Designed miniproteins, single chains, continued (2). Designs and how they scored, part 104

Each design is a single chain, and the fold is of that chain. pLDDT is the mean over its residues in the fold that is shown.

## One batch from the design tools (miniprotein)

Design m7597
Fold by ESMFold2-Fast:
Formats: C-alpha cells, sequence, structure tokens
Structure m7597 (fold): chain A 104 residues (1-104)
C-alpha cells in the first residue's frame, strides 16, 4: 500500500510542479524582455540580469523535461537551480534600476 500511495503522490506533485513551471517560464519570458530593454541603456549592468533570467529559464525547462520523463529527483534539482537563478536575477534587476535612477 505505501508504494502505491507514494507513486500517486509523486504523480500529483509532478502535475502540480508542471503547472507551476509553465507559469514561471511565462513570467521569466516577460522579465527577460524587460531586462533586454534596460540593457540598451547600460549593457554592462543589463547583460548579467538577462543572463540570469535565461539561465533560470533553461533550468526550469530541464526540470519540466525531467518531470515528463518521471525523473522527480532530477526535476527537483533543476527547479531549485531555477529558483536560485530567478532570485539572483531579481536582485540584479533591482540594482540595475537603482543605478539607472542615480544616473538620471
Amino acid sequence: MEKQRKEKELQKKAEEKLKDLDKKLEELSKKTDEAMKYSTIDSDEGQPVIDLYIQSTEAYSKGKEELEKGNMDEAEKYYKEGEKLDKQGKEADKKLKEKLKKKE
């Protein structure tokens, strides 16, 4: 009984994570587009933000592929990597926006 319960719970978690990943990928696409606009003002400071959001997108995409293959542990690793990169991207984006305000 425990094995069957764990398998059903893992499947449910995989379906929930797939929906979450789709939302995160859509949000990252919008953030990347916004960061690309700012990179035209300051490429040295804008490029790290773009790179972090692209890397986060790649990590979440790999996580999604691993979930679709049933590799839950590998998917979780990529999901955590994507979250770390997204957080770093948000921090870099805040620093970029503050520097742009000071230059004006």
Scores: mean pLDDT 76

Design m7598
Fold by ESMFold2-Fast:
Structure m7598 (fold): chain A 68 residues (1-68)
Amino acid sequence: MREEMQKIQEQIQKLMDELSQLSLKALEARRKGDKDEEAKLQKEIQKLNDEINKLSRKREELHKQIAA
């Protein structure tokens, strides 16, 4: 259980790092006035946020089961 929670946390951290990189790319696209690229990157950011939220909720549910 704790090892699975740790693995989930590591996956979340990796996704957070990817989110940070995409956010910087989206900012650069906005500065260039490339609205199409900015929109594409924003959708990728939303997808990563959804994945992070799903993993975070799975971790929270495991924590709740331990805490009762």
Scores: mean pLDDT 80

Design m7599
Fold by ESMFold2-Fast:
Structure m7599 (fold): chain A 82 residues (1-82)
Amino acid sequence: SRREEFLRLAREIMRLAQELADKTGDESIVAKAANLVRDLAEYFREHPDMTKEELIEKFKELAEKYGLPDEFRERMLQILES
């Protein structure tokens, strides 16, 4: 289901954010990722029939909006593309 897809993605996002925060000492990465997940939850709710391409575009938009680091963006895109 879309809910299960979102929850799995949200878990991966928060896991990666915590990993990078621990690695860099930048705790703001976790807060930024939480804001991304919140906006993404609304996007999933409003667009139940979204395509994989639309999801990837929205992720890129939100990652830029919240200033997530390049390593976070690149690793998440690899997950979304698989």
Scores: mean pLDDT 86

Design m7600
Fold by ESMFold2-Fast:
Formats: C-alpha cells, structure tokens, sequence
Structure m7600 (fold): chain A 75 residues (1-75)
C-alpha cells in the first residue's frame, strides 16, 4: 500500500546515506513525502527530510534522519 511504498523509499534513503550519498538520501526522502497518503507517513518523511537537509554534507546524519523518520511513520 502507499505506506509500504513510503517506508521502502525511506529505507532506500537510509541505505544511500550509509553508502555516503547524502544527496541521494535527500532525493529518496523527497519521493517518500510525495508517496505518503497518511498523516503519520507524511510526518515521518517530512521530519526525516528536514533533518537530512540540515546535514547535507554528513551522509551518516542523513541516514540517521531517515531512520528517525521511519520510526515516526510507524507511530
């Protein structure tokens, strides 16, 4: 469902950050926001995106931001 697609995109963002690509992580988080159809999923994706954008030059921080967004989306 739409939440599963949003969670998949946020997991892709986490993996991109872990691989050292903060710009790709941000791109996946932007796609996750667009894919979200529930308030929880959209809030999680927006929180993750906002945190990742604060740390554009820190891929590890972008990965943690995506992980935090996933936790919010599952709440």
Amino acid sequence: GPNEETLKLMEEARRAGEAGDSEKAIEYLEKAVEAATTSAARTGALVGLGEAKKHRDDPEAAAKAAEGGIKVAKS
Scores: mean pLDDT 83

Design m7601
Fold by ESMFold2-Fast:
Structure m7601 (fold): chain A 75 residues (1-75)
Amino acid sequence: MDPVVAVRLALLDVADRQGLAPSELVLRLQRRLGLEETGRLDDETLQALADHFGLTEDSPPERFAAFARLLATLA
């Protein structure tokens, strides 16, 4: 799975389930990690998030599931 696509889908799903704007969830994650607070869902921002968590196309599904669980704790 493309890590940028996977990160985008996880952010959108968690934001929807928690009643947050996706941009707000991105800002909370960026703040938690000490990254630049852009709040954007562009490919550059999502690639930076994927890189920070070590998510690649070869990452097992369990790694993406762990990322989604982390996002849920920020909401």
Scores: mean pLDDT 81

Design m7602
Fold by ESMFold2-Fast:
Structure m7602 (fold): chain A 64 residues (1-64)
Amino acid sequence: SGAEAAAANAGKAAVRQAMELFGAKEEEIKLTTTASGTTSGGGVATYGEKVVTAGSSSSAPTPL
């Protein structure tokens, strides 16, 4: 399904950004992916208290 592919892509993007922003290793990052409807997905990469969110259609991940 398209939503699962979108969620997987968003998850990979979130992990990569967390590694770049926080200097974390991929294995130290907790990834949560969410599929929305049939075509949308998101990913959240967490390293301790630090979070990166990536979307499937618009990648504007900014940790707050």
Scores: mean pLDDT 69

Design m7603
Fold by ESMFold2-Fast:
Structure m7603 (fold): chain A 83 residues (1-83)
Amino acid sequence: MSKEELKESIELIQNSDKSNEELAEVITEKTGISKSTALKIVSIIRNSKNLSAEEIIKKISEETGISKSKAKKILKILGEELK
């Protein structure tokens, strides 16, 4: 995933009119991650508008225990869903 694609996915998530619950449901259905963990991921992204894409991925990994690679895949899934 390019740095530009990752930034675009984050901006789509942060500016989406979809609820945190709707975005979390997409993550759960496509990845099998628990709804509570998915909600935490969405919350981190939406509350981190002043962080870089790399800092958001690091925060997701540290707060949820998922790998940075898996966090990038989740961002791609949500970015594709919101296009």
Scores: mean pLDDT 82

Design m7604
Fold by ESMFold2-Fast:
Structure m7604 (fold): chain A 55 residues (1-55)
Amino acid sequence: SHHERALASLRAALAEAAARGDLRALRTIGQNALHDSPDDPELQALAREALAQAA
């Protein structure tokens, strides 16, 4: 489904950024996900986790 593809893509992008220690990428990806998917609780949770890691 579109939701499953979006979730998988977000998880992959966050995992890559975290593995590199790329805090800028974590912040950017997290902020974009919060803005673009406000009604998706799974995407929102991943986005908040990314922002917490980048703090």
Scores: mean pLDDT 81

Design m7605
Fold by ESMFold2-Fast:
Structure m7605 (fold): chain A 80 residues (1-80)
Amino acid sequence: SEIDKLLKEAEEALKKGDLKEAEKQFKKLYEVLKSKGKEKLVELAKKGYEAAKKGDKKEAMKQLIEIGVELALERMKEAL
């Protein structure tokens, strides 16, 4: 999915220390999640975007992990 691709691209950017690329991927992720009405995921993506923009790699990575966990929980609920 587009969301999974953007999460992977954000993770790879953060691992490389490319905070400008991470910022770009978080912004795209924010827009996609907002279009799908995923309110909690939108808030996490916004926090990741702001952290990457400020150069805070640790906080951006934390938000990326939280998005992954929340997305897994939402997908599990949809499968029930």
Scores: mean pLDDT 85

Design m7606
Fold by ESMFold2-Fast:
Structure m7606 (fold): chain A 94 residues (1-94)
Amino acid sequence: PTIRLPEEVKAELDKLSEEAQELTEKIATALYTYEAQNRPEAGYELVLRLVENSKLSKEEILKVLELVIRAAEALNMKTMKEVAERVKRELEEK
């Protein structure tokens, strides 16, 4: 099961590195799965592990999370948006 990202988000995604594109799709797919199950904490834990294990720069990870937030807004996925915003805030404070 894979999420279909909005065309506007896909266009911005195509400007990122291949590693950043992969991370964006992994995060979006995971949160899409947990959205239907109403499991925000499970989504949060998985996204944290993906971000912490990523070799991307902080700037690139923040761009990835911003695209996930924009995708969530376009698809009206409240849990996906809240989890991505939480991880982004925590990363910005580091």
Scores: mean pLDDT 81

Design m7607
Fold by ESMFold2-Fast:
Structure m7607 (fold): chain A 74 residues (1-74)
Amino acid sequence: GNIGLLIIEPAEEALKRGKEEGADEGLVKKLEEAIEELKRALNDNSTPVEEIQKLVEEVKRLVKELEEDIRKKK
């Protein structure tokens, strides 16, 4: 599915920008861990759709929090 292109790639770009712009290290770590967990879930065919949806929403939430943190520090 398009989760890699639509969710993971934008999240990895946000993570890179966060590291470059000096975002909160705790938020950077949480987003990095959430991206890796989502990648792991997508590679496991037994992962329920409901679990994948929860992981997608967690990644989206952390991207928003990271972008807000960067914005406040400019």
Scores: mean pLDDT 82

Design m7608
Fold by ESMFold2-Fast:
Structure m7608 (fold): chain A 69 residues (1-69)
Amino acid sequence: SSSQLEEQRLQEAGERGQQAMKDVISRLKEAIKKGTGEVLPDSEIFDILNDKTLAGKTLDEIIEELTKK
């Protein structure tokens, strides 16, 4: 029983992590599209999220930098 619960927790944690990543990518992609009219591929969005110059910034701050008024 305990082993089954631990396996379930690990699976659910992995699924939540994957879903959270997809949601972040989707949100950033849509925000850039709305702000600039440019549709970036998921690979470029992932590169933006891994940019060290943007380290410590929130998603909203990253969107602001990329969609400057």
Scores: mean pLDDT 71

Design m7609
Fold by ESMFold2-Fast:
Order: sequence, then structure tokens, then C-alpha cells
Structure m7609 (fold): chain A 66 residues (1-66)
Amino acid sequence: MEAVRERAREVVRELYEMLKAGRPMEEMQALEDALTAKVRADPEAHRAEALAIQEGVAAFAEELAA
């Protein structure tokens, strides 16, 4: 579980770096859609990963708003 959360935090950090670099939002959205599709295919197997990604995204949203 912790390894999954660490990977999710790395993904969120990478997305933040892409945003900071001015990368197109549609590219970032495509990555998020791919991750969501994996979770929907097997929600139980990917529950921990989904929660970690959601928490990371929420934390970044708050940080960007501050």
C-alpha cells in the first residue's frame, strides 16, 4: 500500500511539474483518464492507488489555491 501511495505522489508531482512548465492540459487529462480507466476495470485491486491519487490531487489543488 505505501509503495502504491508513493508512486501516486510521484505521478501527482510530475503532473505539477508539467503544469508549471506550461504543458497542455489535455495531455495531463489524458494521463488522469488512463489511471481512472484502470481503477474502473478493477476497483478493488486499485482502491489504494485511487485513494492515494485523489489525496495527492486534493493537496495540490489546495496548494495551488493558496
Scores: mean pLDDT 66

Design m7610
Fold by ESMFold2-Fast:
Structure m7610 (fold): chain A 94 residues (1-94)
Amino acid sequence: PETDWELFLQNLLSSLSPTEQRAALAILRLLAEGPQTRRELIAALQRELGVSPSTASRVLDMLVSIGLVDVETVDGVELYSLSELGRKLLELLS
């Protein structure tokens, strides 16, 4: 699975622009510190990487769609968290 996972990572990263790659890795790193709202993630990416809100939002939605990030609605607020798959990917990148 590790070799297959490395190939999956390489294929995923090569399908993304450099800006999207930086945004994706930053989202995973931020969520490793704890769950966050969409607004907090977008603000952090804009502040730290200069990524536009539209790019940050699109990358976040992509990470949710492929199962690297989970989203739950808590008291009407969308809360994002790192999935088991996302944690494995982040550990591989460490």
Scores: mean pLDDT 79

Design m7611
Fold by ESMFold2-Fast:
Structure m7611 (fold): chain A 70 residues (1-70)
Amino acid sequence: ELEKVEKESEEEDLRNFIRVQQSLSDYARSLKDPSKKQQSKENLKQTFDDSKKTDKENGKRVEEMRRQQK
């Protein structure tokens, strides 16, 4: 069911977006503290990579179902 898969994908994307926003805020704050800058940058990259993996899998699922409904 496409609608259900799209809804689940949107919820995952929203959660990942919030995590990325949190990491970006932490990184921005760390720019004022050089000792934390490297760690915050690595955390941001990791959060982004994790988000990208989830988004890619959800995208494949949604696209497959969308094609099947066509």
Scores: mean pLDDT 72

Design m7612
Fold by ESMFold2-Fast:
Structure m7612 (fold): chain A 87 residues (1-87)
Amino acid sequence: MLSPEELLREGIRLIDEARRAVDPSLPALTEEQVEAMVATLSQFSPEVVRALADHELAEARRDRVAPEVLALLERGYELIVEAIEQL
């Protein structure tokens, strides 16, 4: 099984892939940026991170992102929530 930190990194990478699918001009997140996000998200409660995920997914649906992009966001946030629940 992946560690909570590995689940967070994978979730963040999937969200970054979705972001770059919408805007191909955006650079990929650096390893330093990913690690900073892992540290920040690890401080949140599961309830807070679920609320954040629900909000971001609602925004993506409102903005009518492509189904493939929405699937990346849904998987990414699912992994982040799972990781925080394991902490």
Scores: mean pLDDT 83

Design m7613
Fold by ESMFold2-Fast:
Structure m7613 (fold): chain A 100 residues (1-100)
Amino acid sequence: MPSIEELYEEMARLAEEIRRSRDEARRRALLGRFLELVKQIAEQVPEYKEELEELARRIEEAVAARDWAGAEAHLHDAMLLVQRIKNKELGKPEPFSKAL
């Protein structure tokens, strides 16, 4: 199973490719792969599963409505959430390590 860091790096690559793409069919295919990575992270981090699934649903709804601005906003929010999860998993200092 890929690490959260590996999944985040692939998501970041896909997000940049989606942003630069002008082809709707290509954007939909890339977003499909992005959503699959979001689901993989949700399975690894149950405490964030509900938030990740809600963001995935909002991206899917925006794409179905051809609301590319809304899709980009929700994709950005998903990237910020996954970045926070990645930083936590990579040993961002816990408050208790400085409480003593």
Scores: mean pLDDT 78

Design m7614
Fold by ESMFold2-Fast:
Structure m7614 (fold): chain A 69 residues (1-69)
Amino acid sequence: SEFEKLGEEHYKSLSEEKKKLVEGIAYALRAIGEQFEQERLGTGDQAEIDRLKAKAEELGLKLNLSAEG
């Protein structure tokens, strides 16, 4: 919760263009995180979870480059 509050305060200090990018990236990473948490909750290996998290970060970068999808 503290990290979310600090993130929101930092987010409010960003330029409008950067806020838009942060929103898009956060949305994509959150959606991916929620999906893999649902599917791997209590059953996945740590190495597999780590790979999925790395993939989510990579997807965040690709989403930034391919804004139109």
Scores: mean pLDDT 57

Design m7615
Fold by ESMFold2-Fast:
Structure m7615 (fold): chain A 87 residues (1-87)
Amino acid sequence: SKEELLKLLEESKERIAAAKSFEELLAVMDELIRRLEELNAPQHIIDAMRTFKEDLEAKAKAGELSAEQARSSALGFLDLLIRELEE
């Protein structure tokens, strides 16, 4: 349901904010993607999350992104998804 998706995204924001490393941040995002699939979230949301994770991981490996910047970027992305679902 929409409420279950919103709750999952809000809980994931809290976990992302608490992540202390890239590995922890990526693990939270992997779990979020898996749970979105289990809840039959709209495919475009799942695809957007996968694309965002891949881009973030690539930038981190290239040394272009700090863990703090990665967390900030991920939180902003989840805020956009939450706003889209609320409308």
Scores: mean pLDDT 85

Design m7616
Fold by ESMFold2-Fast:
Structure m7616 (fold): chain A 80 residues (1-80)
Amino acid sequence: TNDEAISKLEELLEKVKKKEVSKEEVIKRLKELAKQVTDPQAKSLLEILVYVLETNDASYEGIAEGLEGLIKKLKELQSK
């Protein structure tokens, strides 16, 4: 569900802020979440962030910003 995806993304964001996970682990977790979400819009947002992270040289700050933006958008989808 989107709630489960948001919870897992918030946990992942906390680990990124503490520099406890690699970019590769972030991408792996985003890909697994994209397989688990049933909302096509949520899946698309996850896949877009995966593409951005795979194609760009992203700092920890950039990865954290991407995750924060994704979490915000997913929460907005739940309020509609």
Scores: mean pLDDT 82

Design m7617
Fold by ESMFold2-Fast:
Structure m7617 (fold): chain A 88 residues (1-88)
Amino acid sequence: DAELEAIVAASERYLGELFMMSLTEEEERKKKVMELINEITSAISKAYHAQDIDRLAEIKGILEAALESVRKGGDIYKELKKAVDKIA
């Protein structure tokens, strides 16, 4: 499904940008950020296998908001934790 694949690709791009931004963080914080990214990736995988377009769109929107907050100087860990809490 082209729509479903496009939503997943956008979410993966947002997570990739967040991961790259985390590379400037201290080692302990990078590990915590990676744990949160892995939880979000798991949620995307579950929604993808369920072919739940609405759920994938919800996760994409949450990630886009988190990325925008981090780009504006927000803390990567705090914004990703908020994203995980909204997704869970």
Scores: mean pLDDT 85

Design m7618
Fold by ESMFold2-Fast:
Structure m7618 (fold): chain A 84 residues (1-84)
Amino acid sequence: MSTSTSTGADGVRVTLTLTEDKAIAEGVGPNGGRARAEADNKPGSTGTALSEDGLGVGVHVPDEDTASAGIVGPNGGRATATAK
């Protein structure tokens, strides 16, 4: 299991957790909005989620045991996290 966290300038935060079975991206926006996206730990798997306050979260698994997650906040703030 690997965990990585990244924070954008406007207070958006993405946490990526990579397990044997799943890549999980959890996003928190500056206004407390939350979104969670999941993908299988298999090459080419993706997941996306959008909160009602305009927070968007995505996760992508380009190869086995490698994942990247991105977040876009309502004010345009962005952050990216990677786990291996």
Scores: mean pLDDT 79

Design m7619
Fold by ESMFold2-Fast:
Structure m7619 (fold): chain A 95 residues (1-95)
Amino acid sequence: SMIEEAKEHLERAVEKLKEAIEAAKKGNDEEAIKKAKEAHKAILEAEPAVDPLKATSAQMLILAAETELYFGNREAAIQSLEAAKEIAEEQLEEL
């Protein structure tokens, strides 16, 4: 079902965001950006079954995190990734 597919995509988004956060904490900015991009793709795939404003907010936070990592602002990037993860987890619970 569309709901089961959305759950799978959101679970993947949460997992990739957790991986991005851990990579950023370890100073592996390249891996963090890679995992953030994978999380962004998962949210896009879940988007048809998720609140569109929540999906947009999560996507914007991930893009902000990628930009912050590029400029070496790891703490800001981690905060944005954590916020995106919270949105994805909340949406997963509502499905």
Scores: mean pLDDT 88

Design m7620
Fold by ESMFold2-Fast:
Structure m7620 (fold): chain A 85 residues (1-85)
Amino acid sequence: SSNVIQMADDATRTANDNGTQSFGNSTRTFSDYIRQGVTVDGTQYLPYAQDSVDSIQRATGSDPVQQQVSNNLSNSYQSLQDIVS
């Protein structure tokens, strides 16, 4: 729902902002891809679905910039999980 979408958007913005500070335009583009994956099916990917995060990471390939963005998203997911737990 709207709350889940807002949480995913906030986590993606945090990951995107951190990446942009360090890696520029390629990280922003990749963050948009991760965001779409998180929200495409309306599933609670970020707060509860580690497997979905892992799938996004696998889809990113071996590019170091893409992997860094995926790690930032995973850290955001872990932070949300700690709040919920």
Scores: mean pLDDT 51

Design m7621
Fold by ESMFold2-Fast:
Structure m7621 (fold): chain A 82 residues (1-82)
Amino acid sequence: MLSEEERERIIEVMAKGINAQQAGEATEELGNAIGELLKVAGLNNDEAQELVAEALERKDEVEPLSAEEVKKEVEALKKEFE
């Protein structure tokens, strides 16, 4: 089970990813990296949907980053969960 801190970090990174997608900057690599992060964190589809809902609420609270920058943050967080 994710700690509150781990859950918060995943939500923040997903919110940044949503911002990049809305800016038209979403890449295949970013989508794959987010999917792998959720898998490594042990999240199933239902759990992932819950985090997506919270990320949508927080998308205006996070720094707008490029898709490449978000991908780097996702890969770094994924490595911490491995």
Scores: mean pLDDT 76

Design m7622
Fold by ESMFold2-Fast:
Structure m7622 (fold): chain A 58 residues (1-58)
Amino acid sequence: FTEEQVRLAAKVSGVSVDDARKALEATEEMGKDTPAKELAERSGVSIRAAAVAVMLAR
């Protein structure tokens, strides 16, 4: 993911850039079809960051 995509994810989800980056990285590790709730639980990020990251990863 680009820095611009990470920054946009943070802005849309209302979380820090670091949390958005973790969520996006988690989508690469767990796969694009991973539910946002499961991704949030596994990566330790907010459900909002996870939902935006899953959408961007598709």
Scores: mean pLDDT 76

Design m7623
Fold by ESMFold2-Fast:
Structure m7623 (fold): chain A 81 residues (1-81)
Amino acid sequence: MEELERITLEILGLMSRERVPEEVLDEVARLAQEAMENPEKAIELLEKMRELVERAVKNPEVRERMLELIDRAIELAKKEQ
């Protein structure tokens, strides 16, 4: 799913620019990879990613943008199922 991959890369790019802790970047990347490998779990994994971003990203503007991208990814995952 090309659009989901693009959204995931955009999220990771935002997190790396904002100096989010490496453990959080690794967990987001793990959840994204698992969602792409297991489409049946994609919505659940994206919702976990949303919760992680909401808790771990301290910059409100960056957090809001990441949540928008994740919400879009969830909608795309719902459309494919």
Scores: mean pLDDT 75

Design m7624
Fold by ESMFold2-Fast:
Structure m7624 (fold): chain A 84 residues (1-84)
Amino acid sequence: GAEIKAELDRLVKEAREILEELKKNKDDPVKSTGLILRLIGIGLDVELLGEKHKDSSAEIQAYIEKAKAEIDKIIKEAMELLKE
């Protein structure tokens, strides 16, 4: 219950911190690539948590879906930063 929500919140927080670091390093191709790969890794971690908890309560499934949506939004923001 609370533990999985805290883990999901931590992953979302880490993704946001990576996005802020990307803003500082968007013109550094090596660092930008590394940061994008880390964001993709966080997205995979959330997908794995979703699979691990697929038979959990509807409340937990909804929380996982919300975390996936937030991380997808962060990844899209990161891609837009690199496009500009």
Scores: mean pLDDT 83

Design m7625
Fold by ESMFold2-Fast:
Structure m7625 (fold): chain A 70 residues (1-70)
Amino acid sequence: VTLSQEDIQLLRRAMFTEDKDGDGYLSREELRTLKLSDAKIDQIIAEADVDGDGRLSGKELGSLIQRMSD
């Protein structure tokens, strides 16, 4: 995986900022606002988006972050 610790911190911050209501969803376009490359966004979605709807739930994103943060 190509995500750095800085990318993981950005994802956590985005979850708190974009999903402050607690619905736990981040879209591809919201990930783009974090200045992540398209390749990193594609990888995040491919790894975490098990529904294939192009949207990350808080559970899916949380599992990805946990796995990458050790």
Scores: mean pLDDT 66

Design m7626
Fold by ESMFold2-Fast:
Structure m7626 (fold): chain A 74 residues (1-74)
Amino acid sequence: SNINRAIGLALQAIGLIFDSKFVEDEEYAKKAKEHAEEALKYAMRALENPDDEESIKKAEEHLEKAEEAIRKGR
């Protein structure tokens, strides 16, 4: 369900916000945190309105960008 997807995305985003603190490169640490925070915002919007498929999509896109920034900053 969209609610379960939104919960999963929010938990992943919270995890990536914490992981961003351990990225050694300052520029990539900042990018990772910003994208993870945006993913959390969109996931929270999807929890408020489960019919907002665009918010789920945006959360997934920002999670991928946060993960890429973490990878590049290692």
Scores: mean pLDDT 87

Design m7627
Fold by ESMFold2-Fast:
Structure m7627 (fold): chain A 72 residues (1-72)
Amino acid sequence: MKASPLAVDLGVARAVALGLMSAEGGRLAGETAKKGGYTIEGLREGMEKAVELGLASEEGAEVAVETAERLA
């Protein structure tokens, strides 16, 4: 599903603000989503990479994706 850039950005920002994701993880997730044309699937892929690199918690990934889905 295609999300807006704002929905992706707000989802990432919320996870970072809650301390569940680093700023570096947020950048990686945002760039991965952008490469996919700001899709929810691209955001999930970016979050998976951030979790693998230790830049985000699994809860942070869920918060970011759920927030973006609600705003899309």
Scores: mean pLDDT 80

Design m7628
Fold by ESMFold2-Fast:
Structure m7628 (fold): chain A 83 residues (1-83)
Amino acid sequence: MAEEAERLGAEAGRAAAERAGEDEENIEAAARHGAELARKIAELVGPEAALEAARRLLEAARLPAEEAAAAIEEIGREVAARA
């Protein structure tokens, strides 16, 4: 479960960077950061909540910028409330 959250976090970071037109190095960095964030969320709120958050972040990365920002803020508030 935590491993799946890390994988989805990496995919979310990669998708967001690709959509922003970042170069390959920055896309790889975003994927690593996404995985690290998912792992830290799992440490704070447990692997099930981290997996849900990672899935929602991946979905948000595919939204228009304004909707993505709102979704990310909401996910962050939910994670903080559980920590």
Scores: mean pLDDT 75

Design m7629
Fold by ESMFold2-Fast:
Structure m7629 (fold): chain A 55 residues (1-55)
Amino acid sequence: SGAELGRKGAELGRQGDGEGGAALGGQAYTMSKQATGEEAKASREAADEAGRVVG
């Protein structure tokens, strides 16, 4: 779920929606802190990707 939010955030950023992309990337980051193991890693990687696209 966090990884999905991060991927959606990156997509919004690529479409020019920096505010929406940042919001979804932030949610993915928060979910990475609440998750463990592979799900935490996937959510963090997706959040980082959204941050790169938006920033």
Scores: mean pLDDT 79

Design m7630
Fold by ESMFold2-Fast:
Structure m7630 (fold): chain A 94 residues (1-94)
Amino acid sequence: MEKLREEVEEHLRKAIEAARKGDFESARKHALEALRVTDKLVTQLVDQGKFDEAAEVLELTGRGLREVGELTGDETLLRAAERAFGLAEQLKKQ
């Protein structure tokens, strides 16, 4: 649990740093890895009934993916960000 959260934050940080340096391949790679780890963490949190914590992780990931998507012009990352925000709102209503 804790290690997965640290992995999400680390990959988002590396993705944003790479995007700012113009390394769009590394930015995309780290952003997609952050999304993969987020899916795993959110599934575990939802299975435990921790909907508010799952929503917070999705909002964190959504903000990071949006920043990377805007810096790189990656439409896939922008769509992933919107889906993360949408799912976070649904989980908060539980």
Scores: mean pLDDT 88

Design m7631
Fold by ESMFold2-Fast:
Structure m7631 (fold): chain A 90 residues (1-90)
Amino acid sequence: PEPKITSVELDPRTSELTVTTENFPDGRYRVIIEHDGEIVAQGSGEMRDGVISTRLSVRQFQSGDYKLYVIGEDGRIAEKDFTVKTGEPR
C-alpha cells in the first residue's frame, strides 16, 4: 500500500502541526516543510493511528503555499501541498 498524507493542520501562530496519513505504521517520523524549494521548518514526532502531532522550530509562518514531507526511518516518504493564511481577520 502506498503511503499518503490525507490532511495537514497547522497553527501558524504556535507552529503546531497535525498531519493525518494513510498506510504509515506507528513509529517515529520526520516532518519537513518546504517553501519555494527551501526547507523553512522541520520537526519530528511519533506516528500513532495515522496521526503525527509536533511543534515546528520557526518563529511564525507567513501566508503562502508550502509543501510538507513525512519521512519514516525505513525511507517511506509522502508529500502534500498546503496553503497557510496568517494575520488577516475577515
Scores: mean pLDDT 76

Design m7632
Fold by ESMFold2-Fast:
Structure m7632 (fold): chain A 79 residues (1-79)
Amino acid sequence: SRDEAHRLSQEGSEAFLAGDLETAARLYEEAASLLPDSDPLRAFILRQLGEVLRAAGDDERAEEVFREAERSLQRYQEE
């Protein structure tokens, strides 16, 4: 649920701060998958995932998730 997504996002943030980029990316992906595309929390999580992917050198995937975050945010604002 949303509470679970929030917890996974926090664990992802902890992994990112520890430099465990693979674990951080997996946790953020899992957290985002638990949320509808219109949820602003999903947009936030996807932006964090994008930063993790950029840090890992995966620029292509980072661009994809940043675009997805933008779409999620726009849907939230425009319905």
Scores: mean pLDDT 83

